# Designed miniproteins, single chains, continued (4): the designs that were tried, part 36

Each design is a single chain, and the fold is of that chain. pLDDT is the mean over its residues in the fold that is shown.

## One batch from the design tools (miniprotein)

Design m13220
Fold by ESMFold2-Fast:
Structure m13220 (fold): chain A 106 residues (1-106)
Amino acid sequence: ALSVEEVQDRLFGAFDPDGSGTISAEELKAFMESLGLNPTLEQSQIMINIMNSDGSSDTISREQLLDFFRELASSADNLDRFVELLAKLAGISVADARALVDWLLG
């Protein structure tokens, strides 16, 4: 099994495969589409702006992404589906994704 930190690294790497250290509106939009949502790029940019504490960036950090996942997990219509989608996105087991979600809600 992966540690929570290893799960976070794999999940963040799925959003930031080039190692820029940030998540763009396009990457967030792609994630939301994988959840069965269909946000516009503008809606994804608004979400980025809401997550930015200082409004100085058009991207979000790993910490802001984890806070966003915490909000999504706490308000998810089906938590098991959210866990499955995180597992697929990060290329990890459902058990490892569940451990991350448990840590986020914890």
Scores: mean pLDDT 72

Design m13221
Fold by ESMFold2-Fast:
Formats: structure tokens, sequence, C-alpha cells
Structure m13221 (fold): chain A 87 residues (1-87)
């Protein structure tokens, strides 16, 4: 389904980010945020899921330019907070 395709794209981006983190504490933080995000995504409309995917793509693109893992995780934390406030 379209929802499954969007969730799969988000998962691919988060897994790509996870693979570039060498710090175990930061990896654990990303893992926790990913779990919270995926639980919320299942309750969201296609339009809301597409907005989340767009924001995650922006976070990942900025990470590829800067290499700043901490900045990427802070932006992701803000996105997760925003998403959880909607569900």
Amino acid sequence: SKKEEIIEEIEKLLKALYSRITDDELRAELGKMARELFEALEKMSIKEQEEVLKKIKEIYDEFLKTGDVKAALERLKELVKEVLEKV
C-alpha cells in the first residue's frame, strides 16, 4: 500500500543514518526515536506520513553535507516530538 511504501522509505533513511553512527549511546537514542516514530506513523494519514518523510529526507540530506550526527539527532528528536503531539 502507499502507507507501507512511505514507511519503508522512512525506515531506509533511518537505517542509513544508524549505520553511520559509531557511538553506542547515540545509536540507542536513534533506535528509541525510530520506535516511537514508527508507532505514530501507523496511526497517521498518507498526507501526514508524506510530510514526515519530507522532513526526514531534509534531515538526512543536511547530515550528508555536514557529517554532524548530533545535529541530525536533535532535528529528528524535534520531529518525533511534533509527530507525537498529533497522535
Scores: mean pLDDT 85

Design m13222
Fold by ESMFold2-Fast:
Structure m13222 (fold): chain A 100 residues (1-100)
Amino acid sequence: MRSSDLVRPSPLLARLLAKLGVTEETLTLNELFSALVQGVNEGKLAVQKPSSDPADINKYIIVDPAMKELLGKEEATFEEILDRVAAALESPAYTTLVAP
């Protein structure tokens, strides 16, 4: 899907987005990405792991219970969060029936 395409979040993802002030049934991927970035920056979804280890610099501790349920783990990189959120969209991935 393109970043301007409308997507429909799963019920679990919709509950997360509602906590971030996003109540629309459908939103663009850019709006979804912005809401997730805001939620992480505000510490509502995840907080940066407080570690002196350089290997942990991009790791986040998941603090939101619905996000923990969605990811199935307590620590993730932001890329892992985005990948799992994309997998939680209800839009089926269809290709065109014939090549153009």
Scores: mean pLDDT 69

Design m13223
Fold by ESMFold2-Fast:
Structure m13223 (fold): chain A 83 residues (1-83)
Amino acid sequence: MDDVLSRGMEEALRLLREKPELKDVVDSLIKGLNALGSGDYETAVRYLDQAIELIEKADISEEEKKYLIDLLEELREVARQAL
């Protein structure tokens, strides 16, 4: 859990710096990661689901969408298994 949480946070910070168009996605992701880190798994799942929905609607490449969704689905599954 700690390793995947750290990877998720690192990616959120990268996206905030390099992809300002994804600010809403990053905001939801950071909220989900903070909830996951605090043991609030129900809230983590909600924010990760919101981030996935925002990525699906984002005007970015299909390759970038697949990469980000795969990462978010891994984080979401970790939260779900901890419920």
Scores: mean pLDDT 79

Design m13224
Fold by ESMFold2-Fast:
Structure m13224 (fold): chain A 65 residues (1-65)
Amino acid sequence: SMAAEKARKEAELIAFAESLGAKASVRDGEVVVRLNDDVTTTTGKAIRLIALGYELGLGVRVELE
């Protein structure tokens, strides 16, 4: 189903975020990723996460802890 495909893509993005040491969860149809790094590291991780989200057709929100 379309819902199952979306859930698989969300799980892929969450797994990628976790591989970067970040916490991620789905909220209101978006993948929310929390980052707690210095500015340079946070910016690099955010760009990669947003790029993957765009490729997967998912909304991504990056929040700082």
Scores: mean pLDDT 84

Design m13225
Fold by ESMFold2-Fast:
Structure m13225 (fold): chain A 84 residues (1-84)
Amino acid sequence: SMDRRRQLLRQAGRYVSQALRAIDQGDLDSARRYLDQARRLAQQAGDDRAARYADQALRAVDQGDLDSARRYAQQAGLAVGRAL
């Protein structure tokens, strides 16, 4: 249903925003958890683009590449916003 999809996308967007704050604070453990949640919710919503960007951001966090992590997380947020 459209309502279920929109709820999942709004939740994914909230987790992307929390991940961006965690990245800015250097809290990589929280950033990983939030990006994993955003990826899963975007997948459930059928937003494959947002899910791929969240996965790319998660991999960048694991590599300590915070500049790439921030860029990919921002792209995930934009993809979620376009799907809403």
Scores: mean pLDDT 90

Design m13226
Fold by ESMFold2-Fast:
Structure m13226 (fold): chain A 88 residues (1-88)
Amino acid sequence: MNTVVIKTDLSKEELEKIAEELNKSGKAKAYVVGDRTLVIITDKSLEELKAIGEELEKQGLAKARVRHGTVYLEVTKEGFEKVVEFLK
């Protein structure tokens, strides 16, 4: 399993709702850290996670970084919606 850490402009309440939806899907485990950060543990490969981050960064919808096998994304609302759809 690989970890994605996503920082968003969304409210904590919206992030908690998305985390619950991802957990119910059974394809990922998600939890909220602080007020703007969502942590997702997924079966997606590190290569797939890097690819989505790079695509969104090219579109100006995210800033992507990789550290110790964890992908860090700072996303717009549109970028966040695209990442969540990818992880379903």
Scores: mean pLDDT 82

Design m13227
Fold by ESMFold2-Fast:
Structure m13227 (fold): chain A 67 residues (1-67)
Amino acid sequence: SPADDAANQAFAAQVTADSEGGAKRAIEELEKAGYKAEVEWVDETVRNPATGRDVTVRTPKVIGKKK
């Protein structure tokens, strides 16, 4: 339904925002450890428990590389 679609879009946006916060912290920890931090944006399928639907969410993945 349109209401479920709106709920899924809101859920996806919230998951992305939460993931961005986590990525910032991960970058700080990696750089403190002497690693180069790189961010890759990936699409993940996550279930929205409110609607029972799988939604595609764009999330940052933080990768530590040796310099």
Scores: mean pLDDT 83

Design m13228
Fold by ESMFold2-Fast:
Structure m13228 (fold): chain A 92 residues (1-92)
Amino acid sequence: MPLPDGKYEVEEETTVTSPADGTSASGTLRMKTEVVGNKAKSEAELITADGNVALTGKREAVIEGDKVHYKAEVYDHLSGASFSAEAVLPAG
């Protein structure tokens, strides 16, 4: 279900494993989400225990008619690798 328009922030402890080499990064995942009408944009950072940013990510979801267009992009600051995913999902 779509969230009301606004800005949201969440922090959680997480572990992410790189698909390129199987290395894992653990820390605090900080996510900021902005919802405006039929669009939601999120930015995420994985912050290690020493305060360094290990991962940054962007996520966009757009509701168009009966479909949701989803796009995600993640950048790994430790390896310099980028990962992206796109999907179109039914909204109803």
Scores: mean pLDDT 73

Design m13229
Fold by ESMFold2-Fast:
Structure m13229 (fold): chain A 80 residues (1-80)
Amino acid sequence: MTIKVTVTKNSVEIEARGLTREQIEEIVKFIASLKPGFIEGYTTENSLKATISGLTPEQIEELLKFLKSLKPDEFTVTKY
């Protein structure tokens, strides 16, 4: 699977592909557990795209650590 994360001053965008259904569910549950101020996105059979706002820097770091723990074949993080 591949995971791309874009971190801006106000938001975090996640694009993940080649996911199992269980991995999609785990990612969605983790994001929900952070109680973000705003979350918008969609899932397909094997992918997820989400835009998240209202996370603290500490929560962003926890999210990145969680995504890395899924052991993606490709993991890229771009920070602005």
Scores: mean pLDDT 84

Design m13230
Fold by ESMFold2-Fast:
Structure m13230 (fold): chain A 56 residues (1-56)
Amino acid sequence: SGLAEAEARGRENSELINKHAAELREQFYNSPDEEHPALSQKIAERVRAARAEKEA
């Protein structure tokens, strides 16, 4: 069944988010408010790329 695989994938996604969350906090602290939307998008893109690399 795919349940165990889905659970493992969920944990991996949480780990990726946690790693990038620390980076996101640091970037937000050091960046002006005007850059926050662009930073959020860059982080989201990086997380998506990391997930895609895991799939490959």
Scores: mean pLDDT 68

Design m13231
Fold by ESMFold2-Fast:
Structure m13231 (fold): chain A 61 residues (1-61)
Amino acid sequence: ETEEEKKLIKEIAKYLREFYSGNLEALDKYVELSKKFSKNLTDEQIEEVYKRIKEALEKEK
């Protein structure tokens, strides 16, 4: 996994957390970044990324 992919995963997780905190505008950023990330990955890589995002969100609870 590249440093660019790691940064993007962190940003996606950050905006998702901001949305759950009441920042509705963060949802648009989350969707935009998720689409951008998905466009450059295989289905297997997308599954791995979502697993890591879920783990990051669980850790924040």
Scores: mean pLDDT 67

Design m13232
Fold by ESMFold2-Fast:
Structure m13232 (fold): chain A 92 residues (1-92)
Amino acid sequence: MEKLRKEAERVIEEMNALIAEGAAVHQELVAAGADPAVRRELVLAEASLAVQIMHLTVLIKDPSATEEELRKALERARRTIAEGRALLARVR
């Protein structure tokens, strides 16, 4: 469990960094008068990352959380990170 909790902490840090990067890109798009649909897609991606951060944070603090639950949550978080990075690459 300890190794998985430390991995979850790193993944939370990575997701927070991606949210900060996405927020900066969103501000650039607002200033440029970009398509509202593209801006909405960024906001939804941020919301997805925030939900994964909340879920991992709850599991890390829950002494009853199983290794399987934490592994599945990490898999979901990693997929959300990959999707967020792909979106940022596409809109830049």
Scores: mean pLDDT 86

Design m13233
Fold by ESMFold2-Fast:
Structure m13233 (fold): chain A 85 residues (1-85)
Amino acid sequence: SAAQEFLDDFIEKARSDFQGLIDSIRSKGEPTDEEIEELKQAMERLRGELELAAKNLPEEYHERVRELEKELEKKYEEFLKEIEE
């Protein structure tokens, strides 16, 4: 269905874009305050996009949206812990 294709594409893109940002920050050495702020803003944007996706998708897809949110939040928290050590 169009809703399933949209969600599959959304998940793939969100994972790829977020991981790409983390990898980019890692590749430049010690993260700057600007890079940390960019990551924070990207996470806030993703939270908004996930909320909007849940609102616009049939209820049957809401669990997959929540699972993606948990996955991205975990990656975000793990990366922040990595750079604070």
Scores: mean pLDDT 83

Design m13234
Fold by ESMFold2-Fast:
Structure m13234 (fold): chain A 115 residues (1-115)
Amino acid sequence: SVEELKEEIRRLLRELRELVLREDDFDRLVRAFDLLIRAAQLLADESKDLEADIDIGVAHLYGAIGKLLNDPEFVKKAILLAIDAIEHILENHELSKEVLEEVKKLIEEAIEVLK
């Protein structure tokens, strides 16, 4: 069941990556970023992965610059970094079913924002 959830999340992240690359609306990108960074943080908190913590920190910096400058390119970079952090944690760590279900919900919400 945990492995099925991980594979479903990987599928959703592939869809989300394509949507992010095609999205030009700044406000939708910011909403998607806020959802994804929460998902990445939930996984990092359970996994205790230092590499993921660093990537999330860099994603926060790109997100903050994007918001300050009203620049969708920085927000896209922030989202892609958050996706990379999530994929890294899924590949390398055992995770609870509860955290994976919450992460899946956040990613599904991000996809719906960008549809």
Scores: mean pLDDT 90

Design m13235
Fold by ESMFold2-Fast:
Structure m13235 (fold): chain A 65 residues (1-65)
Amino acid sequence: LEEQAQKALEEAGRLARESGELGEKGLELSKEDKEKSRELIMESASKAVEAIKKAVEALSLRNEL
């Protein structure tokens, strides 16, 4: 169970990092390619939501111990 919580936290961290990287690239491209910028920012937001879901899952798993 603790291993599952740890894996969920690691996944949340990975998704949060990917979200940040996509957000930065999206902002960088905003002046060069608005359509690609929009796509990257939307993907960043999606990954941020998944990161939060994984963090909540990890906390839930620990509370069910």
Scores: mean pLDDT 79

Design m13236
Fold by ESMFold2-Fast:
Structure m13236 (fold): chain A 93 residues (1-93)
Amino acid sequence: SLIDVYQQMLDLFNRAIEQVEKAKSSEELKQIVDDLESQLKPLIEQLPERSKAVMDKVLENLRKNADDKLMIEQQLGVAEIYLTVEIQALLKE
């Protein structure tokens, strides 16, 4: 279901947030972003167009700022909030 796709994505973003918090180098940050993008790609393909646009923008911002821990944390937080709101909206229907 669409809820399951959003939940899987939310779980991936939550794991990425924890990994970024513990990262000690730019190489670790870039690896976390690369791994996250690879895991998200097949899930993003299953999303409605509106959510694809949001996730594509998040991934673009993560790639542009893959050496900036604070910017990565901010973008991961934006994605976590977005996915949480989408899941809540679907559960109310």
Scores: mean pLDDT 87

Design m13237
Fold by ESMFold2-Fast:
Structure m13237 (fold): chain A 91 residues (1-91)
Amino acid sequence: QSAGQKYIDQTIAQLQKQLEKLKEQLSKTTNPKAQEEIQWAIRQIEKIIKQLVSLRNDKSLSGQELIFQAGILDGMARIVMGVYNTVMSKL
């Protein structure tokens, strides 16, 4: 409903879409090392989504605090994907 809630919901939706793509890649991958890296990325993104859902439900936070904390979690997701893409590019 609030701008902070909309921002978190959009961030969750974006990461869920990213998670779906990782799961699709895993289903098409036969290389065991690539499977391990995809599974690692899936686990990290799932943890971040869980933290965003918890943050969305935290009634103690202002809209500005929600946006700030969601931004940190989105930043962490970008770092996870950066590591994942770097490792996968060498396989």
Scores: mean pLDDT 87

Design m13238
Fold by ESMFold2-Fast:
Structure m13238 (fold): chain A 88 residues (1-88)
Amino acid sequence: SAEETAKEILSTLKDILSNQVTPEELRKWAAEARAKGKFELSEFLEAITGAGFDEMVNLAKELLQRLGNEEAVKELDALVAEYKRRLG
């Protein structure tokens, strides 16, 4: 569902922002998502592979907006704010 896809995108971003995730790991996660039929998550993971922080956030926001999930967009904004707070 669109709601479940939005939750998976937010969970994945939280993992990326909290951990040192390599491009190889992102490619592996994309392949695993595809194998499970999670096509929107797989396409997102492929798109952000090698992307900078701002590009990654913008791609996530665009996808969540396309899914029509305004609450998930707000959660993304909160995650980005928390990440920036931890950096100083």
Scores: mean pLDDT 82

Design m13239
Fold by ESMFold2-Fast:
Structure m13239 (fold): chain A 87 residues (1-87)
Amino acid sequence: MSELQKRTQELLEAARAEDFARARELLREIAERFGVDAAESVALQVYVELLEQGRHALAERFVAIAREVFSEVTGRELPPQGKGVLL
């Protein structure tokens, strides 16, 4: 599989384990290597997978962390710009 797909799986595993330090690290790495748009796409995929698994509270915590990382990487506060994509 592609490196981005591998990173998506690692991110999902970290989120499911509630290892938010690892999830934050992976999101930052993806944003730095593949760009913020790719990282947002990966974060959205993980969020949807968590929702499908019935892990609604975990999905919301993960989105909050993703928004924080994207705010740090882009140098701006979220939302409003990234909210629709991350949701």
Scores: mean pLDDT 77

Design m13240
Fold by ESMFold2-Fast:
Structure m13240 (fold): chain A 76 residues (1-76)
Amino acid sequence: SNQVNNLISDIDSRMSRIRQRSPSMTESQLQDELIRFWNDVTDRSNTLPSDDRMQVLIHTTRQINDIMDDYIQQRS
C-alpha cells in the first residue's frame, strides 16, 4: 500500500542519516537514537493492517541490526 511504501521510504531515509552520524556517536548515544527511532516506527505503524505492520517492523529490525553490526565492526 502507499502508506507502507511511504513509511518504508521514510525509515530508509532516517536510517541512512543515523548511519552517517553513527561514527561520531558513543555506543550509548547510538542506542538512544535507535530506541527512539524504534518507538517512533512502532507508533506510526500501529494504524497499519497487521501484515503490513509486521513487514515494516521486520524491515526496521534488519536496518537496526545492520547499523549496530557496522558500528561494532568499525570500532573493532
Scores: mean pLDDT 86

Design m13241
Fold by ESMFold2-Fast:
Structure m13241 (fold): chain A 68 residues (1-68)
Amino acid sequence: MEQALREIRKLIAEKTGVKEEDLELVAVTEHPDIVAALFKTKDGKLYAAAYDRVTGSLGVAEVTAPAA
């Protein structure tokens, strides 16, 4: 599980230019085939990512929250 989170963190860092250390884990959901995680940057941006254990595929998307 830690490996999937590590790979997700690296992918977000590569896409955003943010350091892995600057990514705060907000939530993680573990499924047999998928690890889904939500990360927050220092600027308050949210990134949702999923690691598919069956295919080894990684996906990441920026989450737009309504501004308060």
Scores: mean pLDDT 74

Design m13242
Fold by ESMFold2-Fast:
Structure m13242 (fold): chain A 95 residues (1-95)
Amino acid sequence: MLSVDERIQLSIDIVQREIEILDRQIEYYKKSTDPRKDFLVKELERAKEELQKILQQLQDILNDTSLSDEEKEQKLDELELQYGDVRRRLMSTRM
């Protein structure tokens, strides 16, 4: 089983990768002739902003030496749920 700090780091790595994917997709759609490009860009930029906020909160938890492992786990679980919500919305937007 991973430690809580290792799990937070894994979540940071996953969220950073998703932000990079979104940046590439936003650039692609801005250059495309897709009639939905303005809507898609806006939705992808909104998702990116939410992921950047989650990333900052994950980094803050990892760096907070005053938090117990139990408190870090609870905060990580809440952020993983928020990440899941963003992912579900992105899947709906991309369909």
Scores: mean pLDDT 87

Design m13243
Fold by ESMFold2-Fast:
Structure m13243 (fold): chain A 72 residues (1-72)
Amino acid sequence: AAEEIRARIRELAEKFGVSEQTVLHALGLVLAGASDEEIVDYLVKNHGLSREQAEELVKAVRELADEIIAAE
């Protein structure tokens, strides 16, 4: 459900020390077909994440995107 996805977004935001909007934007980029490198670069340049943190967040967001696609 949308509420369940929002809860997962909040959990990732808390884990990585970013806003829920940042996680949601990264999720949108994954769903739009952006590469891991493009999303990592976006997060590093625009949200001050380290490359390591950005890579971990992208991995988690890709797992969430797969769950959303499977549910729809």
Scores: mean pLDDT 80

Design m13244
Fold by ESMFold2-Fast:
Structure m13244 (fold): chain A 74 residues (1-74)
Amino acid sequence: MKEAVIKVKKPLTDEQRAAIRAAAAHFGAEVEFDEKNNTITIRGENVDEAVQAVRAVLAHFGIEIESIEYREVE
């Protein structure tokens, strides 16, 4: 199963988290937030498309991305 971890430079608000979840869910992907480390983990179906949608949401809110890591998990 393909997984992506996006690290952002600042904490996300509840509104921003809701928008990110909605964008990923449109592609069949699930999102997990780590507020302590400011990470967004995307997994499930169409992860590449979900990552692109989440990046668009982050850009809309002016949130800078520190890093994106892709992993294959079994």
Scores: mean pLDDT 82

Design m13245
Fold by ESMFold2-Fast:
Structure m13245 (fold): chain A 82 residues (1-82)
Amino acid sequence: SAAIEEAARRAQEAVRAGDIKGLLEAAKRLAEAAAPYLSDRELATLLTALLISVIGHLFEGDVEGAVRAVEETARELIERAE
C-alpha cells in the first residue's frame, strides 16, 4: 500500500532526525493505513514492537538499526494487507 510506504518513509526520516514527536505521528499514520487489514490486537502488537525496537536502537546510537526496524515493520504490514 502506498499509504503504508509513505508513513514508513516519514517514520524513517523522524528516526534519522531524532524526532520522537515525528516518529509518534508517523506511527499513528501507519496505524491508520494498516487498520483496514489487521485486527486491533495485531496492529497494537506490531506497532508496540516497532516503537520498542526503534527506541532501543536509538539509545545505543544505532540509527540505521532503527531505520531497519521501520522497514521490516512496513514489509510485515504490506504483507498482511495483501
Scores: mean pLDDT 82

Design m13246
Fold by ESMFold2-Fast:
Structure m13246 (fold): chain A 63 residues (1-63)
Amino acid sequence: MSIDEILEEIERRAVQLVIDEGRAPTGAEIAAIAEELTGRRFDVDPALSPREAVARIREQLEA
C-alpha cells in the first residue's frame, strides 16, 4: 500500500467518523486508524488537530 493510498484511507475513515459521531476525529483517532492500516505505531500527540496528525503520520511514513 503506497503512502498516498494510506493517507486516502485515513481521510475516508475520518470522514466516516464525522458522519457516525457528528464531530471531528482527534489526533489519537487518526493515529489509531493509521496504526490499524499499517500495523505500525506512530508518534502522534493525541491533542493535535486531524490535519496536524495526518502531517505527522506522513512525515513518519516518508522517513
Scores: mean pLDDT 80

Design m13247
Fold by ESMFold2-Fast:
Structure m13247 (fold): chain A 72 residues (1-72)
Amino acid sequence: DVEEKAEEAYEKVKPQVEATLVRALNAGASVEDAIAAALAAARKYLEEELGASPEVIEKVLERLREEMRAAP
């Protein structure tokens, strides 16, 4: 089930996304650049650490994009 796998992958990647976002902002990156860096780190983690399918990766990244846009 893509939805179940996406939920699990989201929970596992979220701490890394948050850590990357905070590090980028503390380094003086813009909000847009920090979000881009966090999404790039999330994609790499999902591909390399979790071996997630393309469908799961895209679903998780879309959710992360929506959440980061909603909470500037």
Scores: mean pLDDT 81

Design m13248
Fold by ESMFold2-Fast:
Structure m13248 (fold): chain A 94 residues (1-94)
Amino acid sequence: LAEKIKEALSKVPGVTSVEAEEVGDTIKVNVYAEAKDRAEAARIVQQVVNTLLSLGVEITGGSGREGDEPGTLIVNLTGTLDGKKVEVTLTIKI
């Protein structure tokens, strides 16, 4: 499951790297992306969500915040896939 999520998210334009691992019954995913502006950052978030949904992930929660580094947006998504929890941290540099 982690490998399929990693492969699919790596194809999203603007995504620079994806790390995915299974820890017990949880799939932890770290996605790194670069955007020229906040509008492109929003597009990347939408495409990441759409990609997760296309893989059968049921999104149960989401939150966004500015990161500790200037120009960094952090989005946390939670969901489920095949009885496992999915936790996604998307870090976008603008």
Scores: mean pLDDT 83

Design m13249
Fold by ESMFold2-Fast:
Structure m13249 (fold): chain A 91 residues (1-91)
Amino acid sequence: KWRKLELEAYKYFKEGKYEEALPLFKEALEIAEKELGEEDLDVARLKFNLALVYLKLGKEEEAKPLLEEALKILEKVAPDSPLIKYIKSLL
């Protein structure tokens, strides 16, 4: 289940274990997209968290499209989200 993978990935992320968090967030996102569709708030959150992992690993080129995709979803389904301003500050 994608929620269990996200929880485990976030645990590694909090511990600074970004390389270990990466594949778990990737798998969680893949499953969530299949179950929820691409315009879901949980999918936007997973894209944002995956992008943060890439940024911590110095992989800006991988992070940027994920941040842009998360932003597009949030602007459509949660336009008052404070996360929108934060994502824009990272772009």
Scores: mean pLDDT 86

Design m13250
Fold by ESMFold2-Fast:
Structure m13250 (fold): chain A 66 residues (1-66)
Amino acid sequence: MEEGERLTRELVEEKLKEGYSVRDAVILAMTEVFKKALELYKAGKKEEAEKLSAGAMRAAQEILKE
């Protein structure tokens, strides 16, 4: 499993345990992962930022289809 996908799934599980809906948990998790990706992009780590973002998008799509 890609790092971005794994991190996004872990954050979604945390938000679900906090009482958020699946939709809200996904939005909050993606927001956190995209913030990390933006910081990597600003630091010149474009490939790492793109991998993180792609993994987050894939995890979100899979969770929302389940």
Scores: mean pLDDT 82

Design m13251
Fold by ESMFold2-Fast:
Structure m13251 (fold): chain A 91 residues (1-91)
Amino acid sequence: TLTSKGVLLGLERDPETGKVRRLVLEFDSEAEVKALVEAARAAGARARQIGPTRVEIEFPEDWEKVVTIDPPASELLPLQTVTITVRVPEP
């Protein structure tokens, strides 16, 4: 399991379900960005480093089974600190 805290810069929701489809997050270090990108990809999400400390993550339909977002997806606001926890599958 990987847990990372970042600042929410961008958010896209599914209009039918209200579930998060895409996030853009800013972190304190490039190491946190790389770790989150690797963990998210291992969990089946499409993650991309778009700056030294910035990540874009696109989530598949069932991503909530392997990723937890705090505060909950329904309460996310821009410039808010967000904690993402990714359950990395065992090798």
Scores: mean pLDDT 75

Design m13252
Fold by ESMFold2-Fast:
Structure m13252 (fold): chain A 86 residues (1-86)
Amino acid sequence: MKKAELEVDGEEDGVHARGKASVETLDEERVVVRIELELTNNAREVAETLRAAVEKGAAERDGTVRIEEREEDGVLTVRLEVEYRV
């Protein structure tokens, strides 16, 4: 099993994004990408852009996408899980 993780914390154009991304090889043919982001200030537009990009990438590789969004105290938490065959 091969797994890689990275953490993101940045601000651009007044939007603050903090999160984690991981890539995990489940077996010889399947890869799962998990992304969890916390977004502030115009978070919905950023989340919609990310969703569209992730869905396009998954569709190009016959992958599946699961998206969960939660908004609490002005922070939008977006959890994305994409599974592909390689």
Scores: mean pLDDT 69

Design m13253
Fold by ESMFold2-Fast:
Structure m13253 (fold): chain A 56 residues (1-56)
Amino acid sequence: SERVDKLIQTYKQRLEQGITLSDEDVDSLEQQLRKAGVSDQQLQQWREELDRLKNK
């Protein structure tokens, strides 16, 4: 799951730096995470974290 962790970390760092992610970027990342075999539970947890950071 090294690739998954790296993808999530990269996007979290961008959000923490104040970079706005488009809905297309979020959708693309979610598709990549699903393809990499993340569970629906992990994806939901990440969505909640992303929404919190995005709306900050």
Scores: mean pLDDT 72

Design m13254
Fold by ESMFold2-Fast:
Structure m13254 (fold): chain A 78 residues (1-78)
Amino acid sequence: MSPEEEAAAFAQLARDKLAAAAADPSLTPEQVGDLLRAVSESSPEAAKAALPYVEELAAVTGEKAGVVLRTARSKAAA
């Protein structure tokens, strides 16, 4: 498999995981942020690909999405 195919598959998996975590009422905003951090540490490219999706979630889910968005921006800026 090419590295580009692996990166694209990982970016999609990261978006799916973030969507599932945001929809899970048992997860706290901090736990969702921790999941995003783990994804970012595994692949910086996947973290960048997920950013527009995280911004859309911030508009919908309030404080929970706000914590996730701040964590994503901090990691993408580093």
Scores: mean pLDDT 61

